# Designs tried in a protein design run: designed miniproteins, single chains, continued (5). Part 31

Each design is a single chain, and the fold is of that chain. pLDDT is the mean over its residues in the fold that is shown.

## One batch from the design tools (miniprotein)

Design m17050
Fold by ESMFold2-Fast:
Order: structure tokens, then sequence, then C-alpha cells
Structure m17050 (fold): chain A 88 residues (1-88)
């Protein structure tokens, strides 16, 4: 289902972001990059929560806007992780 595909993508982005946090704790990535990964993960989690609340309320317009924010936040994590990995 489309919801299952979106959930898999969100989980993938979260796991990639958490990987940067782990690497920062191990000294393999800078503290600044770890802090940035945490900021982006927090933004994604907020966007996911707003999407869930909009869907629960049956507000199609808010759900559409929240979905765009989830996709944007997921892409920001993916792009950031790609930049950090290329430096290693």
Amino acid sequence: SEKSKLSSRIVGSMLRGVGILVDADLGQVSKEDGDKAQELLDRLMKAVRELQEAEKAGDKKKAEEALKEVEKASKEIDDFVDEVVKKQ
C-alpha cells in the first residue's frame, strides 16, 4: 500500500540519520555533523506527528501539507547523510 511505502521510506531516512549519530559517538563523524543529524531527525519526527494528527482528524488539506513536510524532511536527512558519507 502507499502508506506502507511511505512508512518504509521514513524508517529508512531515520535509520540513516541515527547511523550518523552513532558514528559521531564513536568519533568517526564530527560532533557538528552529529548535532545536525539530530536536528534533522527531530524535524522529521515532528512532520510525521503532524501528518498522523491531520489524518486522524480527517483534515485532507492539512494531511497534504504535512505529507509535503515529511517528504521534504526525509529528503533533507538523505541529502545530509550522503554529504557526510562522501567525506568519509
Scores: mean pLDDT 85

Design m17051
Fold by ESMFold2-Fast:
Formats: sequence, structure tokens, C-alpha cells
Structure m17051 (fold): chain A 71 residues (1-71)
Amino acid sequence: GKLVIKDSNGNVYTGEEAKKFLMEKLGLSEKQAESALEAASTNEVNGRVVVHELNKLAKEKGIDVEFEVVP
């Protein structure tokens, strides 16, 4: 799968842009952002867990975005 981030302005972030979003907007380290992208691409269970945790973190920080894993 591939991690996709959709923001409240209708922007869609994938790959390197998604990594930058995780670091700059959610405050993740580069290692944490890379780990999240890897989990979304390599393991269905880990991908679902990562998406759930990222959506929860964004909501707790008041950031209006949705995280998704696409095929």
C-alpha cells in the first residue's frame, strides 16, 4: 500500500510530500516519518495501525487531515 494524506484545503500528499507533512505538520522525526511510510507499504496490519495512530495524532493536535493507505 501507499500512505496518502488529504488536507482540509483539498491537497493530497504522497511519497516525499507525505514525509515532509509528517515531519513539518505533525512534528515527527525523519526516522518516525520514514517508519510510518514503510509500515503503510509493507504490512497490512502495521499499515492500518499507523493510519489509525496518525489520524488520532492529527485530531489531538487540531490538524484537519485524513490519513489513508491505498493499494
Scores: mean pLDDT 81

Design m17052
Fold by ESMFold2-Fast:
Structure m17052 (fold): chain A 78 residues (1-78)
Amino acid sequence: SLLEEAERLEKEGRYEEAARLYEELAKRDPSPEIYLKLIRAYLKAGRYDEAARVLQELARKFPDSPLVPEAKRLYASA
């Protein structure tokens, strides 16, 4: 699956490629879990502006998700 491919790329340290697949997943089936994976991949890739954009989208689209404060902590520690 596309998710399994993205997770494999992330394990291989290919964070920009993993982020591209997580972007596609977020477009097709947006969920807090996919947004968190995307934020993590962007942070690992050094793409801080993209990570901040996705964090804002997560907070706007899923304001009551427990993954919002988790994503904010992840971003602050990067």
Scores: mean pLDDT 88

Design m17053
Fold by ESMFold2-Fast:
Structure m17053 (fold): chain A 80 residues (1-80)
Amino acid sequence: LSPDMQELIKELEETLRMLEEGASPEEIREYMEKRAAALENENLREQLLAATEEILELYEEDREKAIEWIKLKIEYLREK
């Protein structure tokens, strides 16, 4: 597993924890944008921001859909 994939998984796992603990969409966006801004790797930033938009779109419909998407995304990234 590449360091970039490990970093993406780490941020997704933290976002999952935040969602399970009742974090708002605004708190999720703030956290993810702050983390993306701290990254020097452009490709990793783009991937994290894309994941953020998908998570927040799902959260607007149903928080549980956002949680499930993150879990599936982490599994996919680990098993690829």
Scores: mean pLDDT 82

Design m17054
Fold by ESMFold2-Fast:
Structure m17054 (fold): chain A 63 residues (1-63)
Amino acid sequence: GTYKSEEEARKKIEEALKNFEKLSETASPEEVEIYKQLLIKEIEEALKEFPNSEFLKKKLEEL
């Protein structure tokens, strides 16, 4: 898989979420939508590896 562990996937997704929040403050609406879709796809890929992760499920539902 893409991740060595669920903890690695969680940390990577947390970093991506922080980067997305920062981008959302300064980027155009079009750029925000593109990055949101990329983030959703990244979380969905992580959920394929770790389907029981409550953290990943919650973050996907919040987007």
Scores: mean pLDDT 80

Design m17055
Fold by ESMFold2-Fast:
Structure m17055 (fold): chain A 55 residues (1-55)
Amino acid sequence: MSKLQKSLLAEQAATQEWQRDPDASNQEILQRTAERLGVSPSTVSRWLAHLDAAE
């Protein structure tokens, strides 16, 4: 699986969590996204950072 595919999955999941609870902190969104994907919050943060670095 490519790094881009993992980053897109993390972005989609994080966006859903953010839309569900827009008052949630970035840390809370990362934790909820990590629980959904079965990975650590640091892994989700790393995958999302890959999208932000796509310039």
Scores: mean pLDDT 74

Design m17056
Fold by ESMFold2-Fast:
Structure m17056 (fold): chain A 57 residues (1-57)
Amino acid sequence: RQAELEELEKRLAENLEKYKDDPVTQAVAYHDAGEAYESLGYPELAAELRAKSRALL
């Protein structure tokens, strides 16, 4: 993996753990990570994260 992708994954994991009892905030974290993944050229991973965001709402 690229260092940028690992950094985004780590940040997403930290946000999900921090807000594990807040599904709305977790949904926002998934959405933001999805946008960042798409910007890095990983549209399939971005789509998966967006789907997880929608599932929490």
Scores: mean pLDDT 79

Design m17057
Fold by ESMFold2-Fast:
Structure m17057 (fold): chain A 66 residues (1-66)
Amino acid sequence: SAELEQKRAEAEKLLAEQKATGESLLSEETLEVARAVGRTLREIGDRIDEGLKTGEAPAPVPIQEA
């Protein structure tokens, strides 16, 4: 168990280093776009979850009628 915990800590450390390197290479504009996309996907997910809880099919993505 202790050996497994040490290996997990090593893996987490490597992931943290890679994430820090990736973040330092990304521009603020790129990060803002990524966050905006993430917010939109979360909103869609919330609507799907609501539909599943009420037993209704999830509403389609809003299409603007001309």
Scores: mean pLDDT 64

Design m17058
Fold by ESMFold2-Fast:
Structure m17058 (fold): chain A 57 residues (1-57)
Amino acid sequence: MTDEEGLALVERALAALEGSSDRGKAAALGMIAKEMEEQGARKAAEYARRLAVEYGL
């Protein structure tokens, strides 16, 4: 997975999570960050982790 693909995944995840709690968004972003890091999208994973912290993870 490229960082560009990972960033697009984060955007799609946030759109799909519209109306979910901040806790739910944080949990989902944390999971996505781990998957992206395992697939080599380190910068996108770091972005997702920072965003998850902002939502309360």
Scores: mean pLDDT 80

Design m17059
Fold by ESMFold2-Fast:
Structure m17059 (fold): chain A 78 residues (1-78)
Amino acid sequence: MEEAKRKLEEIVELAQEEWEKYKPLVDQAKEDRAQGAKYLELGNEREAQELFERADTLIEKLRKAKAEIAGKMNSMLE
């Protein structure tokens, strides 16, 4: 049905716009992991571990945000 297709496209677009708000956290998590890997290569295991733990915390926040966006999408399909 054309109406159902348009509604699905609108929901996908809204979800993409909401996810864009979290892009800075995604970028920070990537930077923390990259920096942690560099410290690990230099033998700075403590500093590397702290960066990896910070990245994991950011990833957990992103997982929760993604689940909330998915929940909103499912509500719109009702």
Scores: mean pLDDT 78

Design m17060
Fold by ESMFold2-Fast:
Structure m17060 (fold): chain A 77 residues (1-77)
Amino acid sequence: MIPEEDIEATAEDLIAAVEKELGVTLSEEAKEEVREIVREFAEVFEAGLAGKVSREEFLAAAEEAAARIIALAEKEK
């Protein structure tokens, strides 16, 4: 299982990258939603490492996670 500390670090890096690229400041609520999205994706990533998810399913999950994060950032403008 991916440690919570790794999920938190990944979410913080993504938040910083999104804020920099889009020129926005995310609310604490939006930041928490990003952490939730990262946690959900981490479960798919673990399933992929175990060979339980196809490459197509993995990529679809990654695209969905990215779209959700972008939508949150756009809403916070």
Scores: mean pLDDT 77

Design m17061
Fold by ESMFold2-Fast:
Order: sequence, then structure tokens, then C-alpha cells
Structure m17061 (fold): chain A 70 residues (1-70)
Amino acid sequence: SSIEKRAEQVIEELKELIKQSTDPRLQQELQAIIDSLKTYLQNKDYDMLETLIEYSERFIERVRKRLEEQ
């Protein structure tokens, strides 16, 4: 479904941010979001999944902006 593909895309983007980050706290926070997304995806809890995707997309945007400042 469209939402499952969106979740998978967000998970991959979060994984890339973990690889780009040297901050262990940020890596832990990103991993926690990935784990929650995977849980909702596995349980087909699409309402919670959609909410967390929207949160994650905003979080990714902020983190990317911070990392791109070099």
C-alpha cells in the first residue's frame, strides 16, 4: 500500500542519517523511531504509522539541515 511504501522510505532515510551522524544520542533517537515504525508496520496499525511517518519526515528535515551545515 502507499503508506507502507512511505514508511519503508522513511526508515531508509533514518538509516542513512544514522550512518552520517557521529552523535550517539542522535543515533539512538533515530533507531528508536525506526523500531517504532517497524512495529506499527508489522502490526498494520496504519493510524499510528501515519502519525509517526509525519513526525519522522519533519524530524529528518531538521536533522538533514543540521548535518548539511558541515
Scores: mean pLDDT 86

Design m17062
Fold by ESMFold2-Fast:
Structure m17062 (fold): chain A 85 residues (1-85)
Amino acid sequence: MIVVKEEVSTDPITGWRVTTITLTLSNGTVITITLTELPDGRVWVSVTVTYPNGYQLRTHAILSPEEAQELVDEVRKLAELLEEL
């Protein structure tokens, strides 16, 4: 079973809203999605996959709010598929 943790915070330097979603798979793989709301209305998305051995893959994109939500939904679906394998 995937453990999902969602946290909302405000960056103390920029004042920007940051949402962090952490998905922990039963095999110890952790997927972290960070959504930073930019002043122009776009979202800075960071996705980090941490494997049980400590190896990390990271990627970043600046997306619209709709595209960012779509990415979150797709990552959640992928995590659920990986949990079943």
Scores: mean pLDDT 82

Design m17063
Fold by ESMFold2-Fast:
Structure m17063 (fold): chain A 75 residues (1-75)
Amino acid sequence: SLLKEILEELKKFFERMEEVKEEIEKLGVSEEELEELAERGKAGEELSEKEKRFAMYYELSKVLDKIPAALEELL
């Protein structure tokens, strides 16, 4: 079932995002540092896999911030 495959991929995605969040918190990376990494990536700079994950997490968080609070409780 395509739906089951999509749900499994979404589960893996959220598990990876939670791991990235924990890594950011453990390293004490600030929102300003995450924003700088995202800007460097957009400027075409070669980022490490870790820096790319941090930049992606920051960009995803900014997208989620635009979702109405009632919908955010479902995510």
Scores: mean pLDDT 73

Design m17064
Fold by ESMFold2-Fast:
Parts: structure tokens; C-alpha cells; sequence
Structure m17064 (fold): chain A 91 residues (1-91)
């Protein structure tokens, strides 16, 4: 679980634009925080909190694809949904 989360964070960091290194770090940190909170909610059986954190992860990843990768909203939505599904499978 932890190793897979680290792999996901590393992938986000490695995919960042050179000029956005500091922003990439901030984004990776927030992503890590949300994933930890999601995992905790799942372990505690807090389904409502788990759904809220899952949505925040989706929003964060979607924003990353739109603002940093300059993808259109439709493509960003698809990639964010796929990313959240992977987080859900390994939490």
C-alpha cells in the first residue's frame, strides 16, 4: 500500500514541468496528505469521510492535468477518474 502510494507521488513529481518544480512539490505533498486521510477514513469505516477525501483527490489530480499538463477538461476528467480508481483499489 505505502509503496504504491510513493510510486504514484513519484510519478506526479517526475511528470512536472521543469519551471514548476516548487509547485510540483506542493501538489505532491497535498496529494500525499489526502491519500493518507482517505486510507485512514477507510480503515475507520467512515464511508462519508472516505468519499469526501476521494473527491478531493479527484479534484486535485484534475486540476493538475488542466493547469500543469494543459489538457482539456474532458481528458483531465478521464485521467483523474482513472487515478482515483487506482488509489481506491490499493487503499
Amino acid sequence: RLALLEEALRTLEENEAEAAKSEARSRAREFSRLVVLYGKAVLEGDEEAAEEYKKKIYDLVKEYYITVKKLDEEEANKLAEEFVKKVEEFA
Scores: mean pLDDT 74

Design m17065
Fold by ESMFold2-Fast:
Structure m17065 (fold): chain A 71 residues (1-71)
Amino acid sequence: SEIDKLLEELRELVQRIRDSVAAGDRPAFDAAAGEFDRIMRRLYELGPTPEQREEIFRLAREVVAARNAAA
């Protein structure tokens, strides 16, 4: 489904965000974080199931933790 494909893209973006934080690569971090936010907005419009919402919240929490570590 479109939602499953977007969830896979979110998982890849979480890893890219972590890698950019570890490398101190601010432009890569900003780009990946922007992509993550764009995909999150699209996912909410598609009406995810409760199970899919739980996965979305888990991934969002990981990004927030990475952003806080970078600040």
Scores: mean pLDDT 82

Design m17066
Fold by ESMFold2-Fast:
Parts: structure tokens; C-alpha cells; sequence
Structure m17066 (fold): chain A 76 residues (1-76)
């Protein structure tokens, strides 16, 4: 499981590990980690002065949120 978390590179792989995590810890825990990851990434962008996102920047933001979720899952 940890090895899968470290090697997630696609949205489909992310969905698989989120599903496995939800089975072990519950959907509520997944929602909590998603919210925490989103807030952390948003705070980092705000700190850097980013006020708007184009399509490529949005994809990079989504990728960073996914990476933060995976990091939080590894800490469990």
C-alpha cells in the first residue's frame, strides 16, 4: 500500500488508492484529508501571491493537492 502511494502519477491511480484508504479508515477520514490537503496547497499558493489560475496552472494545483493527500495518507 505505501509503495502504491509513493508511485501514484495518474488520476486513475489516485482514485484506486483513495478507494483502498476509504475501505480501511472510512469515507469521512478521506474527506477530512482531502479538505486538509486542499487548504495547505491553497495557503502555499496564496503565500506565493498567486491570485488566478489558467488551465495549466489548475492542473498543477490539482496535482499538488493529490500529492499532499498521498503524503497525509502515508502519515496514517
Amino acid sequence: FEEKLKNVKTIEEFEEVVGEFAKKYGVDKVQELLAEAFEKVQEELEKKGVTSLNDEERKEFEKKVMEEVLKLMLEE
Scores: mean pLDDT 73

Design m17067
Fold by ESMFold2-Fast:
Structure m17067 (fold): chain A 75 residues (1-75)
Amino acid sequence: SMAQKQKIGDEAAEEVARIGRELGLPEDTVKGRTALVRHGVERSAEKYSPKQTEEIAKQMVLVAENAGRIIAEGR
């Protein structure tokens, strides 16, 4: 359902924000990265099933976590 796909996007965005703050990233960086992941999941939800959207969201969160660690280490 669209409600289920919306929930997947919201949960992925919240997880990216949580990870970014735990890594000590600047708030503007956290907001920007969170918005990108939310948008990416919403775009995926337009084309793919809820199960596929959930798996894509999980991969996007993993990529965001790895990128966040690289950004944090570069400070």
Scores: mean pLDDT 84

Design m17068
Fold by ESMFold2-Fast:
Structure m17068 (fold): chain A 57 residues (1-57)
Amino acid sequence: SEEVKKKRKEIGKRLTALVRGTPEQQAEAQRLLDELVKKMKEAAKKNIESGKEVSVV
């Protein structure tokens, strides 16, 4: 899961900005985190809608 590691690093950088940044930087970092989460949810939904069927259990 190379993608997961990359996303974790991105989140870590945003969290650092939330703690040490100006109020404007903190607000921007929060928005970017929210957008990242939204995109991850949309990507999962698209995989289902694209007709990819995966047996899990």
Scores: mean pLDDT 69

Design m17069
Fold by ESMFold2-Fast:
Structure m17069 (fold): chain A 77 residues (1-77)
Amino acid sequence: AMEEVELSDEELERMRELARARVAHLSKTLSPADRARLEAILAELDALIAEYRAGRISGKEFLERVAALEAEVRAIA
């Protein structure tokens, strides 16, 4: 990409906090199976943040993969 994307630790932490709040809200009305899927998506987000912090993926790749996780959440909810 022509433009490099950089995410601060503050932005990564905000993203994680918002995701956890959203999952907590959705989990009140979801089946145990769908709740388990949301918990798995949160674990994938945590792993993705660790990959980005380790420099193994670019900011662009990180955002593309986060968008894929967001699509999975929309498919569940």
Scores: mean pLDDT 79

Design m17070
Fold by ESMFold2-Fast:
Structure m17070 (fold): chain A 113 residues (1-113)
Amino acid sequence: SILEELEKKLKEAKTLKELLEILKELVEYLDKNKDEYSLKEIAKTVYYIATITKNEEAKKLALEAIKTSDPKKILEAIELLEKVLPTVSPEKKEEIKKILRETIERILDYLKS
């Protein structure tokens, strides 16, 4: 299943870029399945990361997605965050990696229960 594929990718992921790619695939899966609850949870995580990286445009898109569960706005916010990753400090990158991994794992566990 797609969920088993995402779980395998999560276990093998080492970089922030890989985790964001997994997150985008998860958002697309949740959109197809109309899971508004999980989409809002991802939007909250993206909002937090946008705050850490000081990306006001990504923050605005994520905030709208928290209200609407709009997967397109979540994906646009993730793409903006990917562009700023090279400018983020190593300490903040490790914090973001931890939060992304925890969010993806929690949602996958929820979907498999």
Scores: mean pLDDT 88

Design m17071
Fold by ESMFold2-Fast:
Structure m17071 (fold): chain A 108 residues (1-108)
Amino acid sequence: ADPATGDLTIEADDPELRKYLKEFAERARGRPLTAEDVRKWLEENKDKLPPEFRAFLEALARRMEAEGTAVVVVDIKEEDGKLIVTLRFYPSVEEARAALEALRAARA
């Protein structure tokens, strides 16, 4: 029933890491994210990103390229000073898009 191939949960408590993780997640909200989208955002922001977050985005893009997957931001929450973002992997952009529409319908 669910075409999702996996989830990745990212937690950040460092203020700078939280800032950039939130910017990335909000920009990705409501649309499928491809490996090319991740690499483009990384290149546009590489001079201001914390090294740990740059390494994370490089690893994310490589995983997506290796698996041929697209990613959806399914949750963004703040809890006890931590930012928690959940990414869901889909086997195609089309399946990621369908999942986003289903999530929007469920919240209406």
Scores: mean pLDDT 81

Design m17072
Fold by ESMFold2-Fast:
Structure m17072 (fold): chain A 82 residues (1-82)
Amino acid sequence: MKVEEVKELGEKAIKELEELAAKSTVKGETLAAAAIESIRTATELAIKNYEDESKKEEGDASLEAMKRAYEGAKKELAEIEA
């Protein structure tokens, strides 16, 4: 995957969680903030690893971690607001 595509996915995930947090309780805001930091870290690691051709597997793992953090946060936010 291109570094630009990874950056776009991370930025989109963060934006969606920020929008959900703005509509949430204090508990939802706290969860979203933690998830945003996890997504940011995983996105940065994926970008660094994809810039190094020898670390493609580490890049793929970081991208998967970012996707899992995003999906998990969306699910937990929905459960908090239910």
Scores: mean pLDDT 78

Design m17073
Fold by ESMFold2-Fast:
Structure m17073 (fold): chain A 88 residues (1-88)
Amino acid sequence: GDADLIRQLQESLDRAEELLRRGDYEGAFRAAMEGLRLALRNSSDREVILLAIGSLLRAMGLAWEGDYEGAAKAGIDGLREVIALLES
């Protein structure tokens, strides 16, 4: 189960990082948010759920302030941490 989820989250992370490199901050933010939502839908692990929720709220807060670059980076960092927890 977890291996397929990790693969899908890694695909979302790779897409978000590529969009960030290209200066598509809103696209990168959306890609990272999709990955975090996938983790929430497919994990029953409390630590993963809490981390994903916290990362979603942090990234959304930055986006609401107009900081889409910061929002994308916060989402990407959250995705990396979620993947690391699932690989533990």
Scores: mean pLDDT 89

Design m17074
Fold by ESMFold2-Fast:
Structure m17074 (fold): chain A 81 residues (1-81)
Amino acid sequence: SSELEEDLALLERLLDPETIEEVKKIEEEIKKLVEEGVDEKKIMEKKIELYRLMAEAAREVDPEAAELLERAIEKGLEKLK
């Protein structure tokens, strides 16, 4: 489901401009990896990087979103075994 991605897009609107620029940079890198047909584990590593950045920023503006992102990070790390 794209529900997490939609929640991330909504959260992005609440972040400071500097954090938004970093988020967009990582999102662009993820898009490039997907287009290049890179291994799903490498794509997941980049998604975890994005989620960590957003979770840290979200702790100050939306603690509930931060917890959701931390759970997504944990699930992603399990797939990278």
Scores: mean pLDDT 74

Design m17075
Fold by ESMFold2-Fast:
Structure m17075 (fold): chain A 67 residues (1-67)
Amino acid sequence: SNLEEVQRRYLREMEENAEAIAEAEGIPVAFIEELRRLTREMLEAGVSPAAIAERLAALYEEYLASL
């Protein structure tokens, strides 16, 4: 699916460029690493792309609520 392809591409991007993404987006590099870890774990566990997207959105909302 397109969403799975996008998620695998983002995983690779986060693996290769975490610091650059963190700087560009104004997000802590530790948060990018957390997103990378969770995305990889969920993809390896066979979680659906839609469920991965929902979980990542929830994590981002939790992060914003902590500000």
Scores: mean pLDDT 76

Design m17076
Fold by ESMFold2-Fast:
Structure m17076 (fold): chain A 81 residues (1-81)
Amino acid sequence: MLTDEELELAAKAFGATVEQLREALSRPKTVREIGRILPQGGGAFRAALAMATGIDPNDEDAVVTPEEVEAGARLLAKYGA
């Protein structure tokens, strides 16, 4: 699980609130669903997800697990992008 500090840093990097990031982490979701939760269609998230997990960020129907969202969030917290 992400620490509160990692959640705050990742949310800031996404341009999102901590509550929006928690919603993205709450259950398995499609890339489309995450893009609706996160500002600007989740562009920063899509890039981080591709780098952390190898999921195609253009596959709107790809199912992302909470663990994969966490991996992307940790990458953004570490690198700020």
Scores: mean pLDDT 74

Design m17077
Fold by ESMFold2-Fast:
Structure m17077 (fold): chain A 75 residues (1-75)
Amino acid sequence: SRFDEAIERIRELLADDPETAAQVIEAVRFAMTLPLEEAERVLDLLAESLKAAYPEKAEEIDKIKEELIKIHREK
């Protein structure tokens, strides 16, 4: 599924930090259970935190966020 592909992209993005990857994936799974407006806020906060820690990965982080929001809208 597109969601499973997005989760794998997070694992690949954070391959050198598997503990952070696991925490981010859990937070994403939780966010996707929320109403769209709340999910977008949580995903935005996660993306900002990740971009602060990994600024070189900012473009890929934003692409994954946009894909997750799109998946949520299609439910």
Scores: mean pLDDT 86

Design m17078
Fold by ESMFold2-Fast:
Order: structure tokens, then sequence, then C-alpha cells
Structure m17078 (fold): chain A 91 residues (1-91)
């Protein structure tokens, strides 16, 4: 069901958030691959946004739409933070 897909999407978003916190920690510790790892995470987050946008187009339920839009916004904010960190690391 769309509700089951939304619950899975929420879990996937939480996993991406946990991965982002670990990648930030590796960047702070001076890991030489941290920028590459952040670029790969950015691609994963972009893919998840596309999945959520697809679900948003298929749902007629306003409550589910609001939850999907909230998750998309959280992922977009994460991409903005990743882009800032990559820019700062390459300066």
Amino acid sequence: SLEELLEQAKKDVEQLKELFEEEKKLLEEGDPNAVLRLQLLRLSITGQILVLESLLKKTKNEELKEELEKLIKELEEMIEEIDKLIKEALE
C-alpha cells in the first residue's frame, strides 16, 4: 500500500540521516575519502527524493502528501548541508 511505502520511506530517510552524521564525523577526523563519501551520499539522497516525488504524484490523500513533502524538504536541506561541507573542504 502507499501507507506501507511511506513507512519504508521514513525508515530510509532516517538511515540516510544516520549515514550523514557518520560521514560528517569522518570529515572532521580528516578522512582522505570523506569528500568522495559525501558525494556518494548526495547521489543516494537525490535518488530517495525522486522516489518520494513519484509517490507524491500517485497519492490523493492530503495527509500522506504533507508527510511526503516534509520528508522531501528534510532531504533537500541535507543536500544543501552536504554541498556546503564539500565546498568548504575543497577550499
Scores: mean pLDDT 88

Design m17079
Fold by ESMFold2-Fast:
Structure m17079 (fold): chain A 97 residues (1-97)
Amino acid sequence: MLEKVLKVVEKALESIGMKVKEIKQLSENLFELTLEDGRKALLHITQISENEWHVHITFEDGREYSFGIEQLSDNVFKVTIVNMDTGEVKELTIELE
């Protein structure tokens, strides 16, 4: 499941113009993300129910995003992206292959 959640995070970031180059696992729920533009971020993934995850993303420059992820079926996820600096909200559905 964690592998699918990470793939959902990658696709969600791409939807807001952030292309992921590398993800490195630091601990059970903590990851370092590097974007193609060289920016780095920490991802903290929290499972809040059987089918729901919260992802907190903190960039080295202090920019923050919050992702709410809900699994609708085996490969279909609803994602709510909150830009914590602007308050902008984007909702999308991501289907994994």
Scores: mean pLDDT 85

Design m17080
Fold by ESMFold2-Fast:
Structure m17080 (fold): chain A 61 residues (1-61)
Amino acid sequence: SKESEDAVLRLVVEAEEAGLEITPELNARLREVYKEGERNNWSTEELARRVREVIEEHRAA
């Protein structure tokens, strides 16, 4: 949905502004999370939570 797309984009932009490098690997992981969310009918809030988890995992690596 547009709401979910906008929420994911906002999180990615905020992470980039905070200095996170969006590598091809991270980008691929984020796309897969989005696809899983669409397949499983995740709410925008659940999708955002999962996206934040992936971003934080990447930041910690």
Scores: mean pLDDT 81

Design m17081
Fold by ESMFold2-Fast:
Structure m17081 (fold): chain A 70 residues (1-70)
Amino acid sequence: MAIVERLIELIEEKKRTMSPGDQALLEEVIERLRKARSASEAYDLMVQASQELPTRVANVVAEALREALA
């Protein structure tokens, strides 16, 4: 699905400039996205991650979601 691929690309790009700990959290989000079976499931995963992760990492997830939907 194009949306899942775009979300993964955006997160991988943003992940490169972050600390190793924050990169590990974003890698977990990417793994969950790779297993998403629909665009709706991918959206729900991104929303959940933005609510449960530390603010720094949650902001990256929220920004990637906004950019993918723009």
Scores: mean pLDDT 83

Design m17082
Fold by ESMFold2-Fast:
Structure m17082 (fold): chain A 71 residues (1-71)
Amino acid sequence: GREEALAALRRAVEESPDAAARAAAGEALKQFEQGDLEGAIRSLESGLKNPSLSEEGRRLLEEALRAVRGV
């Protein structure tokens, strides 16, 4: 639900080793808090297209995307 999505987004912002992953998660978190679920999904999907993401950064963004889609 909403709590799991917020926790996953915050984790991706705080724990992602990639600056690009943190930026994508931060934009998605802002959009999610504004009620823009579609925007949050698009920001996370856009971030996941970065081929230079670490495995950890990719997993954190994928976790956040699954949690947001589950709202």
Scores: mean pLDDT 88

Design m17083
Fold by ESMFold2-Fast:
Structure m17083 (fold): chain A 87 residues (1-87)
Amino acid sequence: KRTPLDEQLDAALKRMEKLIEEGKYDEAIKVAQDALDFAEAYLGPDHPRVARILYLLAKVYEKRGEEEKAQSLRDKAEEIFKKNNVK
């Protein structure tokens, strides 16, 4: 069953991907931070939705040349995906 929470997170993920493609990295980071705070509060920090947000946030930092921050976020996302057996 889909909830309003699921719809809000899906919309946030799509917005992040569009902003990243458009090179609007500051806006993508804001969307990511809001979505991450919301997802962690309601789903917990180890939920696959949190991992997806962290992965997209990592891509933003990578495109900005902040490789160390991007790698840290990617590692966190990968560990969450691994724990949940999802890609």
Scores: mean pLDDT 80

Design m17084
Fold by ESMFold2-Fast:
Parts: structure tokens; sequence; C-alpha cells
Structure m17084 (fold): chain A 85 residues (1-85)
């Protein structure tokens, strides 16, 4: 079942990096303190599909680019809510 976690932005980045490196198919739903919700769908090939639920935009990018995007959006000490599926 889904696992709910409260992480820092740095911990969320580390988790995404581990999933990308492992080639694990997983979905991370991240809620930022400002209320924005982003879904990071990790594919077994190491690409990530990011959905911004505020705008409805969806983009697929290499895992390293998705990791950088998360790190730019969530500061290392910023609390974020993560649902892992």
Amino acid sequence: GPVELTLTGGEAVALLRELVAAGEAATLEITLPDGRVLTFEVHADGTVTITNHTTGETVTMPGEAAIAALGGGAGPDTPVRVVLR
C-alpha cells in the first residue's frame, strides 16, 4: 500500500536519486509547504515523468534532470510530505 512520509527536501532528493539509480518503478507524490502537489513517476529505465497538479502540465525527463528539478523546488531543510506508491 502507499507509504506516507514527512521528509526534508534533501531527504526527498536522496530518495528520488536512490529510486532512479536502482531502476525501481515507483511514484512519489510530493506536497510542498506552499500547497503545490507534484507527482514524480520513476520508470525502470531511469527516466522520470513529473506532473504539476496546479497547472496540469506533464513532462518526462532523464532522472538526473528530475533530481535537479526537485532540488531546485524544495530547499534541503524544507519539510515536504511524500506519498510513495
Scores: mean pLDDT 86

Design m17085
Fold by ESMFold2-Fast:
Structure m17085 (fold): chain A 60 residues (1-60)
Amino acid sequence: SEKKLEEIQNFMAELVQKLYEGKEKAVEYLKEKGLDVSELLDAKNTEEINEIIEKALKKK
């Protein structure tokens, strides 16, 4: 649905901002949303982190 896609886009934008502030910030934010963030802790760079976040959102 368009509304869900818009909400996901806004959510991801906020997550990206948190990621640039620090991986720990993004992990805590995702945890509050009830997403599995264990893979984020194993990620080595920002691109991997972004892909993990997108997958987590789609699993929900």
Scores: mean pLDDT 68

